# Designed miniproteins, single chains, continued (5), part 108

Each design is a single chain, and the fold is of that chain. pLDDT is the mean over its residues in the fold that is shown.

## One batch from the design tools (miniprotein)

Design m19742
Fold by ESMFold2-Fast:
Structure m19742 (fold): chain A 67 residues (1-67)
Amino acid sequence: DAVYQEVLARLTAAAEAGASEEELVALAKEMLAQYFAQSKTPEEQQAAANAVARAYHEVLARRRAAE
């Protein structure tokens, strides 16, 4: 899943740089908007939304595990 891997990498880098949860949400929304602009069907939009949500939750889980 290219969307998941790209979002995961970018959110992970931001989190390691000290981004707040609010900043991570803003970045996730920005990336989702970019994927929506590229999506031609509702199914592609839903897949992008699911991938972004999964990547965001994975980054939060990794951050908590590092504490």
Scores: mean pLDDT 81

Design m19743
Fold by ESMFold2-Fast:
Structure m19743 (fold): chain A 65 residues (1-65)
Amino acid sequence: DDALAQRYLDSLRQAGEEEAIKFYEEMLKQGVSKEEAALGAQYVSSGLKKDEAKERAKKRMEQRK
């Protein structure tokens, strides 16, 4: 939920992961939920390509449903 998304963003900011934060903002503009966008941003910070990060975040959200 939003609290989990905020925790991921705080972690990324502390680590200086600007590219991952940019990805998060891009996902929000596409209508993706804050939680899914934050998961995708974490995957980007881990070295995944943006397309792979999007797919993994989506599947992870489906698993939590």
Scores: mean pLDDT 75

Design m19744
Fold by ESMFold2-Fast:
Structure m19744 (fold): chain A 85 residues (1-85)
Amino acid sequence: MVSLLEAADSAGVELSDEEREIASKIYMSRDQWIELMTEILLNNLSLSDEELKELVRSLLPSASDEEVEAAVKVLKKIAEKLQQE
């Protein structure tokens, strides 16, 4: 299992303390992370905010709306960093 925090660190993304806390609570398998990142890259960041929020809620059903928004921002930062590499 890979946390969103580990994925962000691997991508070289800088996170705030709040973003690090929420990212440490969200886990996917390595293969699921690779598949998600590949889909974001191939679709040129065409995933909507609502689609990303649904993904976060499925991975952490206990997350508050603010935590979901923070996790979506982390995912977007990772995707943007990968697009520039």
Scores: mean pLDDT 75

Design m19745
Fold by ESMFold2-Fast:
Structure m19745 (fold): chain A 59 residues (1-59)
Amino acid sequence: MVREAALELALGGQSVEEVLAQFPDQVDAIRNEILVLKSQGLISDDRLHYILAQIDAHS
């Protein structure tokens, strides 16, 4: 669930607001999954920075 949501964020299939609404108590888990995707080369630096800034704004 959280890992699939993080993949959708990386690919632009869901907004940060939509994902956080689905998993309000798992913000840190979502952040960690996004960082894992970055380490695997599945997300750009610009997209990573955008997603993390949006998560921080909603946390």
Scores: mean pLDDT 79

Design m19746
Fold by ESMFold2-Fast:
Structure m19746 (fold): chain A 100 residues (1-100)
Amino acid sequence: SDALIREHARAAIRHIEEAKEALEAGDYETFRRHVDRVDLHLAVIYSLAQERGDEERAALAREAARLVREAYHAAIVDKDLETALRHLEEAERLLREIAE
């Protein structure tokens, strides 16, 4: 399942990239769909990491999920695109660490 954790991390990164593009285009519906997909992949990563006793990847997945939720709030509630993009970029960085 180590390979499976990395595969879910790579899938989540692709969805973050699509979410960023949608957000910059003002396509909030597409942004929400990709954010939902990122959350699903992060939940799987967290579950698999916990099952394996991989506390480091579990912590990274939890922090990435927090950042994605903060990005969603910034974009949808606050209408703060700069903050939303910054949080998505930080979540993407953490996902790259998980994919390693």
Scores: mean pLDDT 91

Design m19747
Fold by ESMFold2-Fast:
Structure m19747 (fold): chain A 93 residues (1-93)
Amino acid sequence: RWREAFERGDYDEAFRELHFELQLALNNGDEERAREIAEEMVELAKEAEKRGDYATASSLYRTAGRGYESLGDYEKAQQLYNKSQILSDISSS
């Protein structure tokens, strides 16, 4: 489970699990579940950012943005893409 993986500090596993669930929900046309998972990815990204893991936070924001874009929420997607880019630039410094 992504929460247990995150608690262990295994951010890659947590990200992979959420990414898989997001793709599954989108493929099934379950817009409500896809939005729920995208929201969970944003919360995980905020926690990773708080812990100084800007690379993981950037990846989570970007994937959540893709989720919102697939749901037609282009404004939210763009906001998340912008946040991802800022954190990616920080992690490269």
Scores: mean pLDDT 80

Design m19748
Fold by ESMFold2-Fast:
Structure m19748 (fold): chain A 83 residues (1-83)
Amino acid sequence: TTKVERFTLSGYSDGVSPEEIEREIDDAVLRAAGLTTPLVHVREEDGVRHYLGSDAGRGPVVEVEVTLEVRDGQIVATVTLRT
């Protein structure tokens, strides 16, 4: 089943590090996925970030795709979860 959710992250202002943005994205993705297992950021392709995770080691790997859009200094993340 495919689920799509959107999250507004902290403002993308001057001085926000890429690492801080990545942490906010990882947190949003984990919450959207409803997983208790940490997700692994594997790679970014064509502006889409790909994550992999598993539910308690039982069942198929969960794939999560994140696309980012910047509007008026705010980052909007669209999270697509595939199970």
Scores: mean pLDDT 63

Design m19749
Fold by ESMFold2-Fast:
Structure m19749 (fold): chain A 104 residues (1-104)
Amino acid sequence: SDLSKKVADEYAEYKKKLSDKLKKYIDAGISKNIAQTLIDLEAQYYQAERRARKVAATDPARAPAFQAEVDRLRSRLQQFYDSHSDQLNKADNILNDIQQQINQ
């Protein structure tokens, strides 16, 4: 029960961070559709990775199938980033520049 609560709390915090990240991408000039698709792919990857870790711990014989799904989603996320690199790299550079200015 305690472990299930921690998992739920971590997922809720992660979803909040994704919502905040979506807003930052839109504010940086990325189209809502591209930003939303990126956030959705990142969420799918995160959920698959968490599931694969749980399966590896509880039923190792099934772990390879779940790891294959993680690898597939990682490749899909990378392909999406590469396909929209001009917009996403510009947004990431702007966000990194803002963060560097705050840290000075």
Scores: mean pLDDT 76

Design m19750
Fold by ESMFold2-Fast:
Structure m19750 (fold): chain A 119 residues (1-119)
Amino acid sequence: MEELERLIEELAALIEEKLASLPVNTPESARAAAETLRASLLELVRRVEENLSPEERERFRERLIEALRRMIEILETTPDPAEALREVTRILLELAAEAARLLGILTPEDEAAFQRMLA
């Protein structure tokens, strides 16, 4: 749990930094977006732990840790903050769709929202 929470905090901090570097954003809007992401990822972990089997839960946890590490790497190594944020958003939407499928709650609207973000 500690490793997962640490990675979520690190990701949120990097996203706040990259969002604040874009001319269209304020420091306040960047902080709000990062806090929303942090809260959403922690809620996702809670729902997975409460609703999935022990085997599915462990597999998803490993998948989430790998995805968090990859997103952090993208944010640290990609020079263009807009490109880095696009790549991270794609990974986040893929994780959200996977979790929704595992929880049996993926709706046609959720699928359409995912497809629109990738278009």
Scores: mean pLDDT 76

Design m19751
Fold by ESMFold2-Fast:
Structure m19751 (fold): chain A 111 residues (1-111)
Amino acid sequence: MSLLEELKKLLGLKDTREDRGRLIATYLLTSFYGSLLGVERERLNEILLKAAKEGLSPRQIVIVVAEAFEKGLDEEELEKLIEEVKKMSEEEIEEKMNEVNKKISELVKKM
């Protein structure tokens, strides 16, 4: 099964253009960020699937991936981060996503 198909099933996304766009955007954003930080694709895929299995939203998954890559988290630290992000309010998620987007934009401008 493809990674995108597995993520779609785990996230319970509807077969709408908007939900497909969100899934693709999440994957592209996390893949791009991982590439900028020199993270292996296999490690990225493991983090994505683990977060999705725990019921995290696409935005929450992006936050988990970004923080795990920046801090070089081990498996136990990653599981603690997933539980922390799972408890975040929508407002906290938006704030963290703005931080991630700013970091990506700054990295792109330096290229």
Scores: mean pLDDT 71

Design m19752
Fold by ESMFold2-Fast:
Structure m19752 (fold): chain A 78 residues (1-78)
Amino acid sequence: NMAVIDAAQLGIFTALTKGYEEGAEAALKIMKDDSKASFVPSKQVAIDGVKTGLETALTKGFADGALAAAKYMKENNT
């Protein structure tokens, strides 16, 4: 019971922290690669970077959070 709550907290914390972190790294990479390679307008590069960052934060964050929660439940609830 408490392990379920702890797993949920760990999952949410992992999703928020790791998702945002990886999203920021993905956005930065796009801004570096596109702006140096093609002289694309910084506004458009920023838009593309934000989209990729948010998508990475949402998908990888949730995936990593879910895996962390499941592992915690398996190890500490059973």
Scores: mean pLDDT 61

Design m19753
Fold by ESMFold2-Fast:
Structure m19753 (fold): chain A 99 residues (1-99)
Amino acid sequence: MQGALALLDIAFMIRDEEIKKNKVVRNAEELEEVLEEIKKEMNKKEQEELEEKLKLTDEVLEIWDEIGKELQEMHKKGVSEEERKEKLEEIKKKLEELA
């Protein structure tokens, strides 16, 4: 849904800035720096739209974190490889529905 599209849009903006500035984002601190540089080139309306997209992206990342914790819990329980594959396929379906 909207969160997945917002994430892709942000990813493309970061990629364009990386190419434009000839630098690579390697960590969260560098990501924040690039976003601040992008914001400096934006007007108030564009900044508000970016903030809304970042909020939607945070919601998507929260869902991803929950999924990651669930998979980690399955690993701790020694769940079979077959059950893990089934769960990953279910997650993939949910993500495809969000895209």
Scores: mean pLDDT 66

Design m19754
Fold by ESMFold2-Fast:
Structure m19754 (fold): chain A 58 residues (1-58)
Amino acid sequence: SKEKELLRRLIRAMVDAFRAAEAQAAADPSMSQREQIRLGIDLAEKKVKELIEKEKKE
């Protein structure tokens, strides 16, 4: 169903966001674990919003 496909995309977007945050934290030794988590959340939120807005416009 469309809902199952959207859920899969959301899960992938969240995983990708936290992997990106992990990579950034590895490149920046001044970044705390809390900052890494916050970055992951912010990146995931932006991508989730993008996917939902794309679905709404289509």
Scores: mean pLDDT 80

Design m19755
Fold by ESMFold2-Fast:
Structure m19755 (fold): chain A 85 residues (1-85)
Amino acid sequence: SLEELEKLLKETLVESGVSEEDAERIAKRVTEVVEQLRDKLDKERLYRVAVTVLGIELMKVMPPSKASLAAKKAGEVLKRHLEEE
């Protein structure tokens, strides 16, 4: 499931105009944050932390307006994955 999350995040970020190399790096980092904290935080707090990391990483590689839109799309993917039972 974490491998699927990483793949979906990468694909979503590439579709949002992030380079393939940056999308892979960002998707891996966000997935690593989820893996490290999933046993320590509830799903809501886990989502908030992961989305914050996603936003910070996107702001390094694209303008704020584009980063915001990419974060929204990738954040929706992340939220759906974390809500799966």
Scores: mean pLDDT 84

Design m19756
Fold by ESMFold2-Fast:
Structure m19756 (fold): chain A 87 residues (1-87)
Amino acid sequence: LSPETQEKIEKAFELLEKEYKKRYKDDSVENRMDLARLGTILEEAVIERETGVNTNPAGATPEQVISALPKEEQEIFRKILEEVEKS
């Protein structure tokens, strides 16, 4: 991976962790937000956007995976990806 792609992945993880910590006291959010799972999806989305390479083991596109998530998680992902693109 290029240094630029790696930097965007790191920024995406930081934004995801901030969003998770903001919602930490809500048990329903904690049960729904698997940080490791969401982090993997986010990394795959950033890599595909920057390189055009799909890194999902099952061959699913990031768009397909994100679209299958609950609406709340989809909104979080869109927000994070927009902030990463601005950087």
Scores: mean pLDDT 70

Design m19757
Fold by ESMFold2-Fast:
Structure m19757 (fold): chain A 68 residues (1-68)
Amino acid sequence: SSAVDSLSEELREKVREILERDPSNAASVVGAALYVMSDPSVPASTVNELTKAILPSEDPAKKFDELL
């Protein structure tokens, strides 16, 4: 529930920007979660859980903000 608190502000902003550009594109959501949030300081389990929560959402950007 607080796993995203470990993400840097810059990483969170980059993910949000990517999702906001194409929020209906599942590939962009997966790319943002795996590519940007896979920073070495973020556990792979955290990235996986965030991706699972975001992918089924009709609004991935909003869902990501709710997890922050």
Scores: mean pLDDT 59

Design m19758
Fold by ESMFold2-Fast:
Structure m19758 (fold): chain A 65 residues (1-65)
Amino acid sequence: SSYQERLNELQKRLAEALRKRSDPELIQKAMDLISEYQRSLFNNGPEADIEKLIKELEDLLKQIG
């Protein structure tokens, strides 16, 4: 549940980055990381791997602005 809420928040942040016409390469990387996060949640992957993906995505979204 908390992971799903975090995913929803990250998807909203990506949508705002798209509206701001941010760097397309960084946006593509963010979309790829979100897809990996969704796959990890679906497959009940290790929590440490899921947390690593969240951190990478949060850092990337900070770069996107």
Scores: mean pLDDT 76

Design m19759
Fold by ESMFold2-Fast:
Structure m19759 (fold): chain A 94 residues (1-94)
Amino acid sequence: SLFEKTVENIKKQLLEEARRYAEEHGIELDEEKLESVLNQIKKIFLDGVKAGLSVEEIREKLMKLIEENKDKLTDFEIRIAESFVELLVRLYEL
């Protein structure tokens, strides 16, 4: 669907921007690990939308996922994951 393609494009753009920013500023980035977490966020978001969950219920599930991965992610990677959640919530509220 166009909606699923839009979500995938947001993920890809955010990963490219994160990689570029990390390279420019000498920040550590585990791109494979970050992409894995963003793919989990995408899945939970799309499954929640298809199930008719509210924005609040989806946000709660996504924040729980980030919390469960907090010890495995750098502060930079957490910020990118949180940015992805914010972009997806804004897209869903359009």
Scores: mean pLDDT 88

Design m19760
Fold by ESMFold2-Fast:
Structure m19760 (fold): chain A 69 residues (1-69)
Amino acid sequence: MNTALDMSPEEFGRIVRDLRERLGLSQRQLADAAGLSQSTISNIERGTKRPSEEEVDKLFEALDRLLAQ
């Protein structure tokens, strides 16, 4: 899946941050859940990094699992 890659890095970062904050998670907790580094989450949320398809998949898988809890 690569639909999120059609967004600007800034737009994608804001969506990730909004979902994370809604779940009450720190950047570290989201990173641990997604199997990514905290610096990767920080860079994605700041829009300074264009996420790879693999990073997008890992983030959405983690968010979906957390939303199901």
Scores: mean pLDDT 78

Design m19761
Fold by ESMFold2-Fast:
Structure m19761 (fold): chain A 93 residues (1-93)
Amino acid sequence: ASDEEIEKIIDEIVSKLPLPEEQKEKVRKFALEAVKPALETLSEEELEDFRESVKEFEKMLESGEFEKLPEEEQILAASLYAAAKAVLKALGL
């Protein structure tokens, strides 16, 4: 996928997160920076770790655990989630 396609996927994922716009902008930037090294580590084991990380984050959103995290941890967790989900979508997974 092109950098523009990755940005579009990240924007779509981040737009749906329950975060203020200022935090969403930070999440988009950190997710974009995380996607490049993630795409370079494309083993089956690492893809399974990405799937599990996405699932765990979505459970945190559903349980309200995410909203209990400090702002810095919310930004980090959301950024890693957006990056992992974007990698999986870019690979058609």
Scores: mean pLDDT 79

Design m19762
Fold by ESMFold2-Fast:
Structure m19762 (fold): chain A 80 residues (1-80)
Amino acid sequence: MALSDAELEFYARVGALLQELAAEMPPSFELDLAFDDGRVTVDLAVDPSPEARALAERLARGLAEIAAEVGFELTVRVRY
């Protein structure tokens, strides 16, 4: 399916953020993005380790900044 310019920018900026965090990312860390009418839902599946939770918190903060700049309403859901 075709992505909008705003959705492509969001993906590119999330990719850059993940690149910065790559060395600290556990193999079980999964991130799914879903776009719906100016809203982005991010589902994070992480190990119940303190390190994975701290990484998820830093990622959620970065995602909130990106969503605000690109103009999306952000919902973050975390599964342990």
Scores: mean pLDDT 74

Design m19763
Fold by ESMFold2-Fast:
Structure m19763 (fold): chain A 89 residues (1-89)
Amino acid sequence: SEELREGSEIAIKIYEYLKKNLPEEVLKKAEELAKEQEKELEERMKKLGITIELEPIVEEGVRARRFIEALLKVLPGETEELAEKIYEE
């Protein structure tokens, strides 16, 4: 539980930093990709009868991680460099 919260807080901080430091066009592409992946996952989970209830901070962390993964696909080099900087601070 505590580790999930801590991981979620870190993911949210990375997400906020990336959102502030990357161009709007890159953020928009990542947001669209993340939404597509989320919709596909929701459809698959519904078909399997799976429902997961998460704490708000953990849900926010999952969304942050999906956005970071989408950014890595859209702009891998720059995203990795920015993520490393937040981790070193």
Scores: mean pLDDT 75

Design m19764
Fold by ESMFold2-Fast:
Structure m19764 (fold): chain A 108 residues (1-108)
Amino acid sequence: SKEEIIAAHEAVLRELLARLRALIDQSDPEQQALLADLEADLEALVERMRRAPAERLPALLAATEGVVAYHLGRLTELFRSQGDEAAAAGLEELRADYAARIAALRAA
């Protein structure tokens, strides 16, 4: 159902955000700003999913995947500019994991 897909996606997003928060340097205002931008965009998209008819969910899931890829790309470039190649690699793995989980939800 629509509610089941939204609940499953919210669980995926909660895990994604928890893992991102663990990677972010809490003393770095630029990293915190990029995380805040991602969180705001995801909150807006989840609210849109709740208000949309069920037929719109596959398109909205694709949109959330695009938003996540965009923001994780920005964080990856920031980490690379700071010399943190390990954190950048971790974000690429997280992005791929999220994309796979969204593909599974869209197939359901």
Scores: mean pLDDT 86

Design m19765
Fold by ESMFold2-Fast:
Parts: C-alpha cells; structure tokens; sequence
Structure m19765 (fold): chain A 118 residues (1-118)
C-alpha cells in the first residue's frame, strides 16, 4: 500500500475544477504507468485473500488515515481501470455502512447536547 501511495504521489495529474475531467486525467495517468497498474493489481489480489476482519481494518485505515485519504480517489480509479469489481464492491459496502453509522452517531451527539441545554 505505501508503495502504491508513493507512485500515485509521483503522478503528474493535471488539476481540474470539473470532477469528471479530473477523473479522466487520473485514469490517463494510471494507464500511462504499467508499474502502478501492476502494484494495484497485486494489492487487489492480496485484498481478496484477506479475512473480513482484515479487510475492515484496512478500509478503516484508508478512510480515516490522512495520508491514505489524499490518494483514495486515485486508488479507486485504478481499481475501476483494472476492472477489479469485487474490490470496488467491498469499498461501496464499507462506505454505505460507515456513512449510515456516522450519521446515526452525529444524531445521538446532537440529542445529548440538546438535553444538556434544557
């Protein structure tokens, strides 16, 4: 994973305020880098071999770790380019479950504060 991050950080990706244009620029940069494609493919294979608990811990690090979050879009674009559908589906499951948990936790926090000011 750290080697993938280092390779992504070396990519000269043109900046764009248009999200779709930026995604195309990311995909083109990865497509021009066979070494990064191979590292992403190797990571996808290792991820598929992980237990559910190991996958969850890795996803927690990717989403909550500052250095990993900065390259998360590029990693996901790479998996999409390589047609790593099983890996992408696991990320979708994780994001859906964690977003719902985050929203529920925020509501609980709001209720607690509201009770304290009464």
Amino acid sequence: LDEIIEEIEKLDIPKSSDFDEYLRNVIEAILANPELQQKLKDFAEEFKKMSPEEREALLDRLVNGGKYRSVLLQILAGFALLDEKDVLEEFKRYFTERLNLLLAHEIDRIEKVAKEVK
Scores: mean pLDDT 76

Design m19766
Fold by ESMFold2-Fast:
Structure m19766 (fold): chain A 85 residues (1-85)
Amino acid sequence: GDDAFLREHENEMRLKIIKYQRENPDAVLTQAVLAEIAGVSPSVVSRFLRRLSRESGLSRAELLATRLLDVEVRIGMRLIEEAVG
């Protein structure tokens, strides 16, 4: 039952973070800053970053140093490459 709610929350987080990074390209991101931007707890951000790390192959530190849009593109490219062989 909670999967749809979590998916909606993750989509809202993604959009808020992408928008913030576009408006603030020089901003240093931390887990705490991401939690504030997304309006969620740091533990929710930790779980989100863990998922992105698994899907992208990037470490948590690399994720925080990379724009979320670029991470999403990398994930999409990996999924296409894995589907093609």
Scores: mean pLDDT 77

Design m19767
Fold by ESMFold2-Fast:
Structure m19767 (fold): chain A 100 residues (1-100)
Amino acid sequence: SKEEETKREILRTWVEEFLPYLAAGDTEKAIAVLEEIRKKLEESGLLTPEMEQEIDHLILIIQGKAVTGGFTLTAEESKALLKEMQEQAPEYVARARALL
């Protein structure tokens, strides 16, 4: 279906563009890819509130700011979390599949 084709293309963009940019420390390009994914999900009618919240949270972490459980992380804590995300790239692929 067109929905399955869109999900596959988003997963490809996540694995082939977002994760490599994130691993390289190219935060500007990583954020741009997340915004592209959001737009594609919205235009295809697949964007859920949970997906939007996760994308927003990832952007905040990458920008050196994060909010978790009502607490704002420091810039240093956000950088540490970003490093953890880069090291756990296979887990983020699994999460993307579960969301899509």
Scores: mean pLDDT 71

Design m19768
Fold by ESMFold2-Fast:
Structure m19768 (fold): chain A 78 residues (1-78)
Amino acid sequence: KEYTTAEAVIERNGKRAVITTEPTAYGEKAEVKVELEEMSEEDKKYVEEAAEVLAAQLEDQNEDLGKAVKVEKKEEVF
């Protein structure tokens, strides 16, 4: 069983994180990899939450992911 490869890009405080999924070499479950620029622990938590959402969507792969989590710099100010 193969899962669709997906990726999401998250930007916080001018730092970027790339979340990618790939099938495991040993098993039928996709793994989620997170590549981070240097960022704060709080920003890392935000990225980890997004990665978990993406992984959950891929586990339910009957339909194309189409709505992969994609967060780049937003217009919102927080």
Scores: mean pLDDT 55

Design m19769
Fold by ESMFold2-Fast:
Structure m19769 (fold): chain A 113 residues (1-113)
Amino acid sequence: MKLREALEEAVAELERLRAQHPGPAFVTKTLKVYADSDEDREKIIEEAKKLEAEYRPVFEARGVLLHINVIETDGDPAEELRKIAEATGPPLQRAVAEGRDAVLVNVVIYPKP
C-alpha cells in the first residue's frame, strides 16, 4: 500500500465513523515498506515528511489531527510492535485531550531481506 492511497482511505474511513457515531474518531494505518539501500531509506523518510506537510492543511481544514510516524526496524516483530505502540500513543492521547479526530499513519521501514 502506498502512503498517498493510505491517507485517502483514512479520510474516507474517518468520514464514515463520523457519520455513524458522535464524538472523536480515530483512524490508524500501518504501511510496511522495504528499503533496498540507505538512499532508498532516506527517500522514503523524505516522501513521508513531504506528504505530511502537503496534507496537513487539508486535514486541519477538516478539524483533524494528522500525524505520520516513520519507524525503522531490524525485522524483529516484538520490537516493531513496541515502536508502533510508542509512536501511536502520544498523538492519540493529544487528540483525546483536545477532543479532536485523528488520522495516524505508521510508515514501518524494513531492511532489505
Scores: mean pLDDT 79

Design m19770
Fold by ESMFold2-Fast:
Structure m19770 (fold): chain A 72 residues (1-72)
Amino acid sequence: IEELFQEMHELISEALRAAGENSQALSTAVGGGLRAIGLYTQGRINGKEEEGAKEGIEAVKESLARTKALAS
């Protein structure tokens, strides 16, 4: 789980860097992070913490791709 959190942190950091000063891109990056927290929290409540963390990572990856597209 710690390795999954490290991956999530790195992806969120990359998304924030990719957004730069673009307000739409920044909003997208932040939204992805919030969604990841929600998915992880729901997984943890349902006894599926690792599955929730993996789902959160996928949400951040999708957000990162959208953030890069908006910042281009």
Scores: mean pLDDT 78

Design m19771
Fold by ESMFold2-Fast:
Structure m19771 (fold): chain A 91 residues (1-91)
Amino acid sequence: SLEEKLRAAFEALGLNASDETIRWAAEQIETKGGLDLEAFRELLERLGIHLPDEKVEAIFNAFDFDGDGLLDLDTLIYVLEQLTGKKFVLK
């Protein structure tokens, strides 16, 4: 499931996410097709990644490859890999 993939990705990247955070993020992706800028900012804060708003916005805009104002699941995981310096690898 989407929640299982998010949980596995966060665990692999050394990010501590509550069940509530995982369900919330999955809901954003299922209902909107991805995380918008506000949801992305909130997710980073919930994961303990504290960046200035200007940097969050710059990262979001750089990785919004579709230009739709959303980061889809795979793009989100890729961004988190870049921010943590770790890789999500399926076993």
Scores: mean pLDDT 81

Design m19772
Fold by ESMFold2-Fast:
Structure m19772 (fold): chain A 83 residues (1-83)
Amino acid sequence: MTAEEILERARERALKLGASEELAEKGVAIAEEQIRAVLEGKLSVEEAIRRAKEAALEAGLEEGVAELIAKAAGAAARLELEK
């Protein structure tokens, strides 16, 4: 599974949980930003998961969707670091 596949699955699940198209895209963008910060050595994976959840909640995503986005960010970042 690629990082892109993880983020696409997270987007699909967010939509199924009732997030709007705009909120789902915003959640993916938040995850991408945190993944980039990990790859640049600015954040640990654990810190990126925490920040992704906080940013998603601030953006208006509900708790369950924010948790989903945070987990996707962590999984994708770990996968990219293993390359």
Scores: mean pLDDT 84

Design m19773
Fold by ESMFold2-Fast:
Structure m19773 (fold): chain A 92 residues (1-92)
Amino acid sequence: SIKDKLKPGEVAIENLETKEVYIAPASDTEGIKNFIKSSPSWNKIYMLDENNEIHETEIDRDMITALEGGEAKPETIARLEALSREREAAAA
């Protein structure tokens, strides 16, 4: 289980096609982006919250490109909006 491999302050990114997992400190934004950008496939991001509960979020290469001012597909925008709503709900 990815839960058993995650430490506080780390994130795990799983490629949903290949099942390859990249685990890094949350501060390693460039390594995380490069892993996501290395594949056109969707990825799942796993994070631990302050209560050591695991949170899961889906992201792909187009989401990273959209955040960097690139051209976004409608489905990528919808996923980014879903992520924003999830973060707002978690913060409330």
Scores: mean pLDDT 69

Design m19774
Fold by ESMFold2-Fast:
Structure m19774 (fold): chain A 71 residues (1-71)
Amino acid sequence: AARDAITAALKRGAYHGDDASVEEIQKAAEAFAAGRLDEAIEHLRRAYDLSTSPEAQAAFREAIARLEELK
């Protein structure tokens, strides 16, 4: 399901992400849980910009794309 895929992508991003991106990932997860999709996308874009990991960046791109589909 799309929601499960978003949750999995957030977990992958957190696992591969830098410490600086972790706060943004947590805020994105909280916004997603609250149904605030635009806020979740904004926080994931910040996490993407802060990340130096290609694996984390790929996970954030996947999560953003799936959140955009839910709007």
Scores: mean pLDDT 80

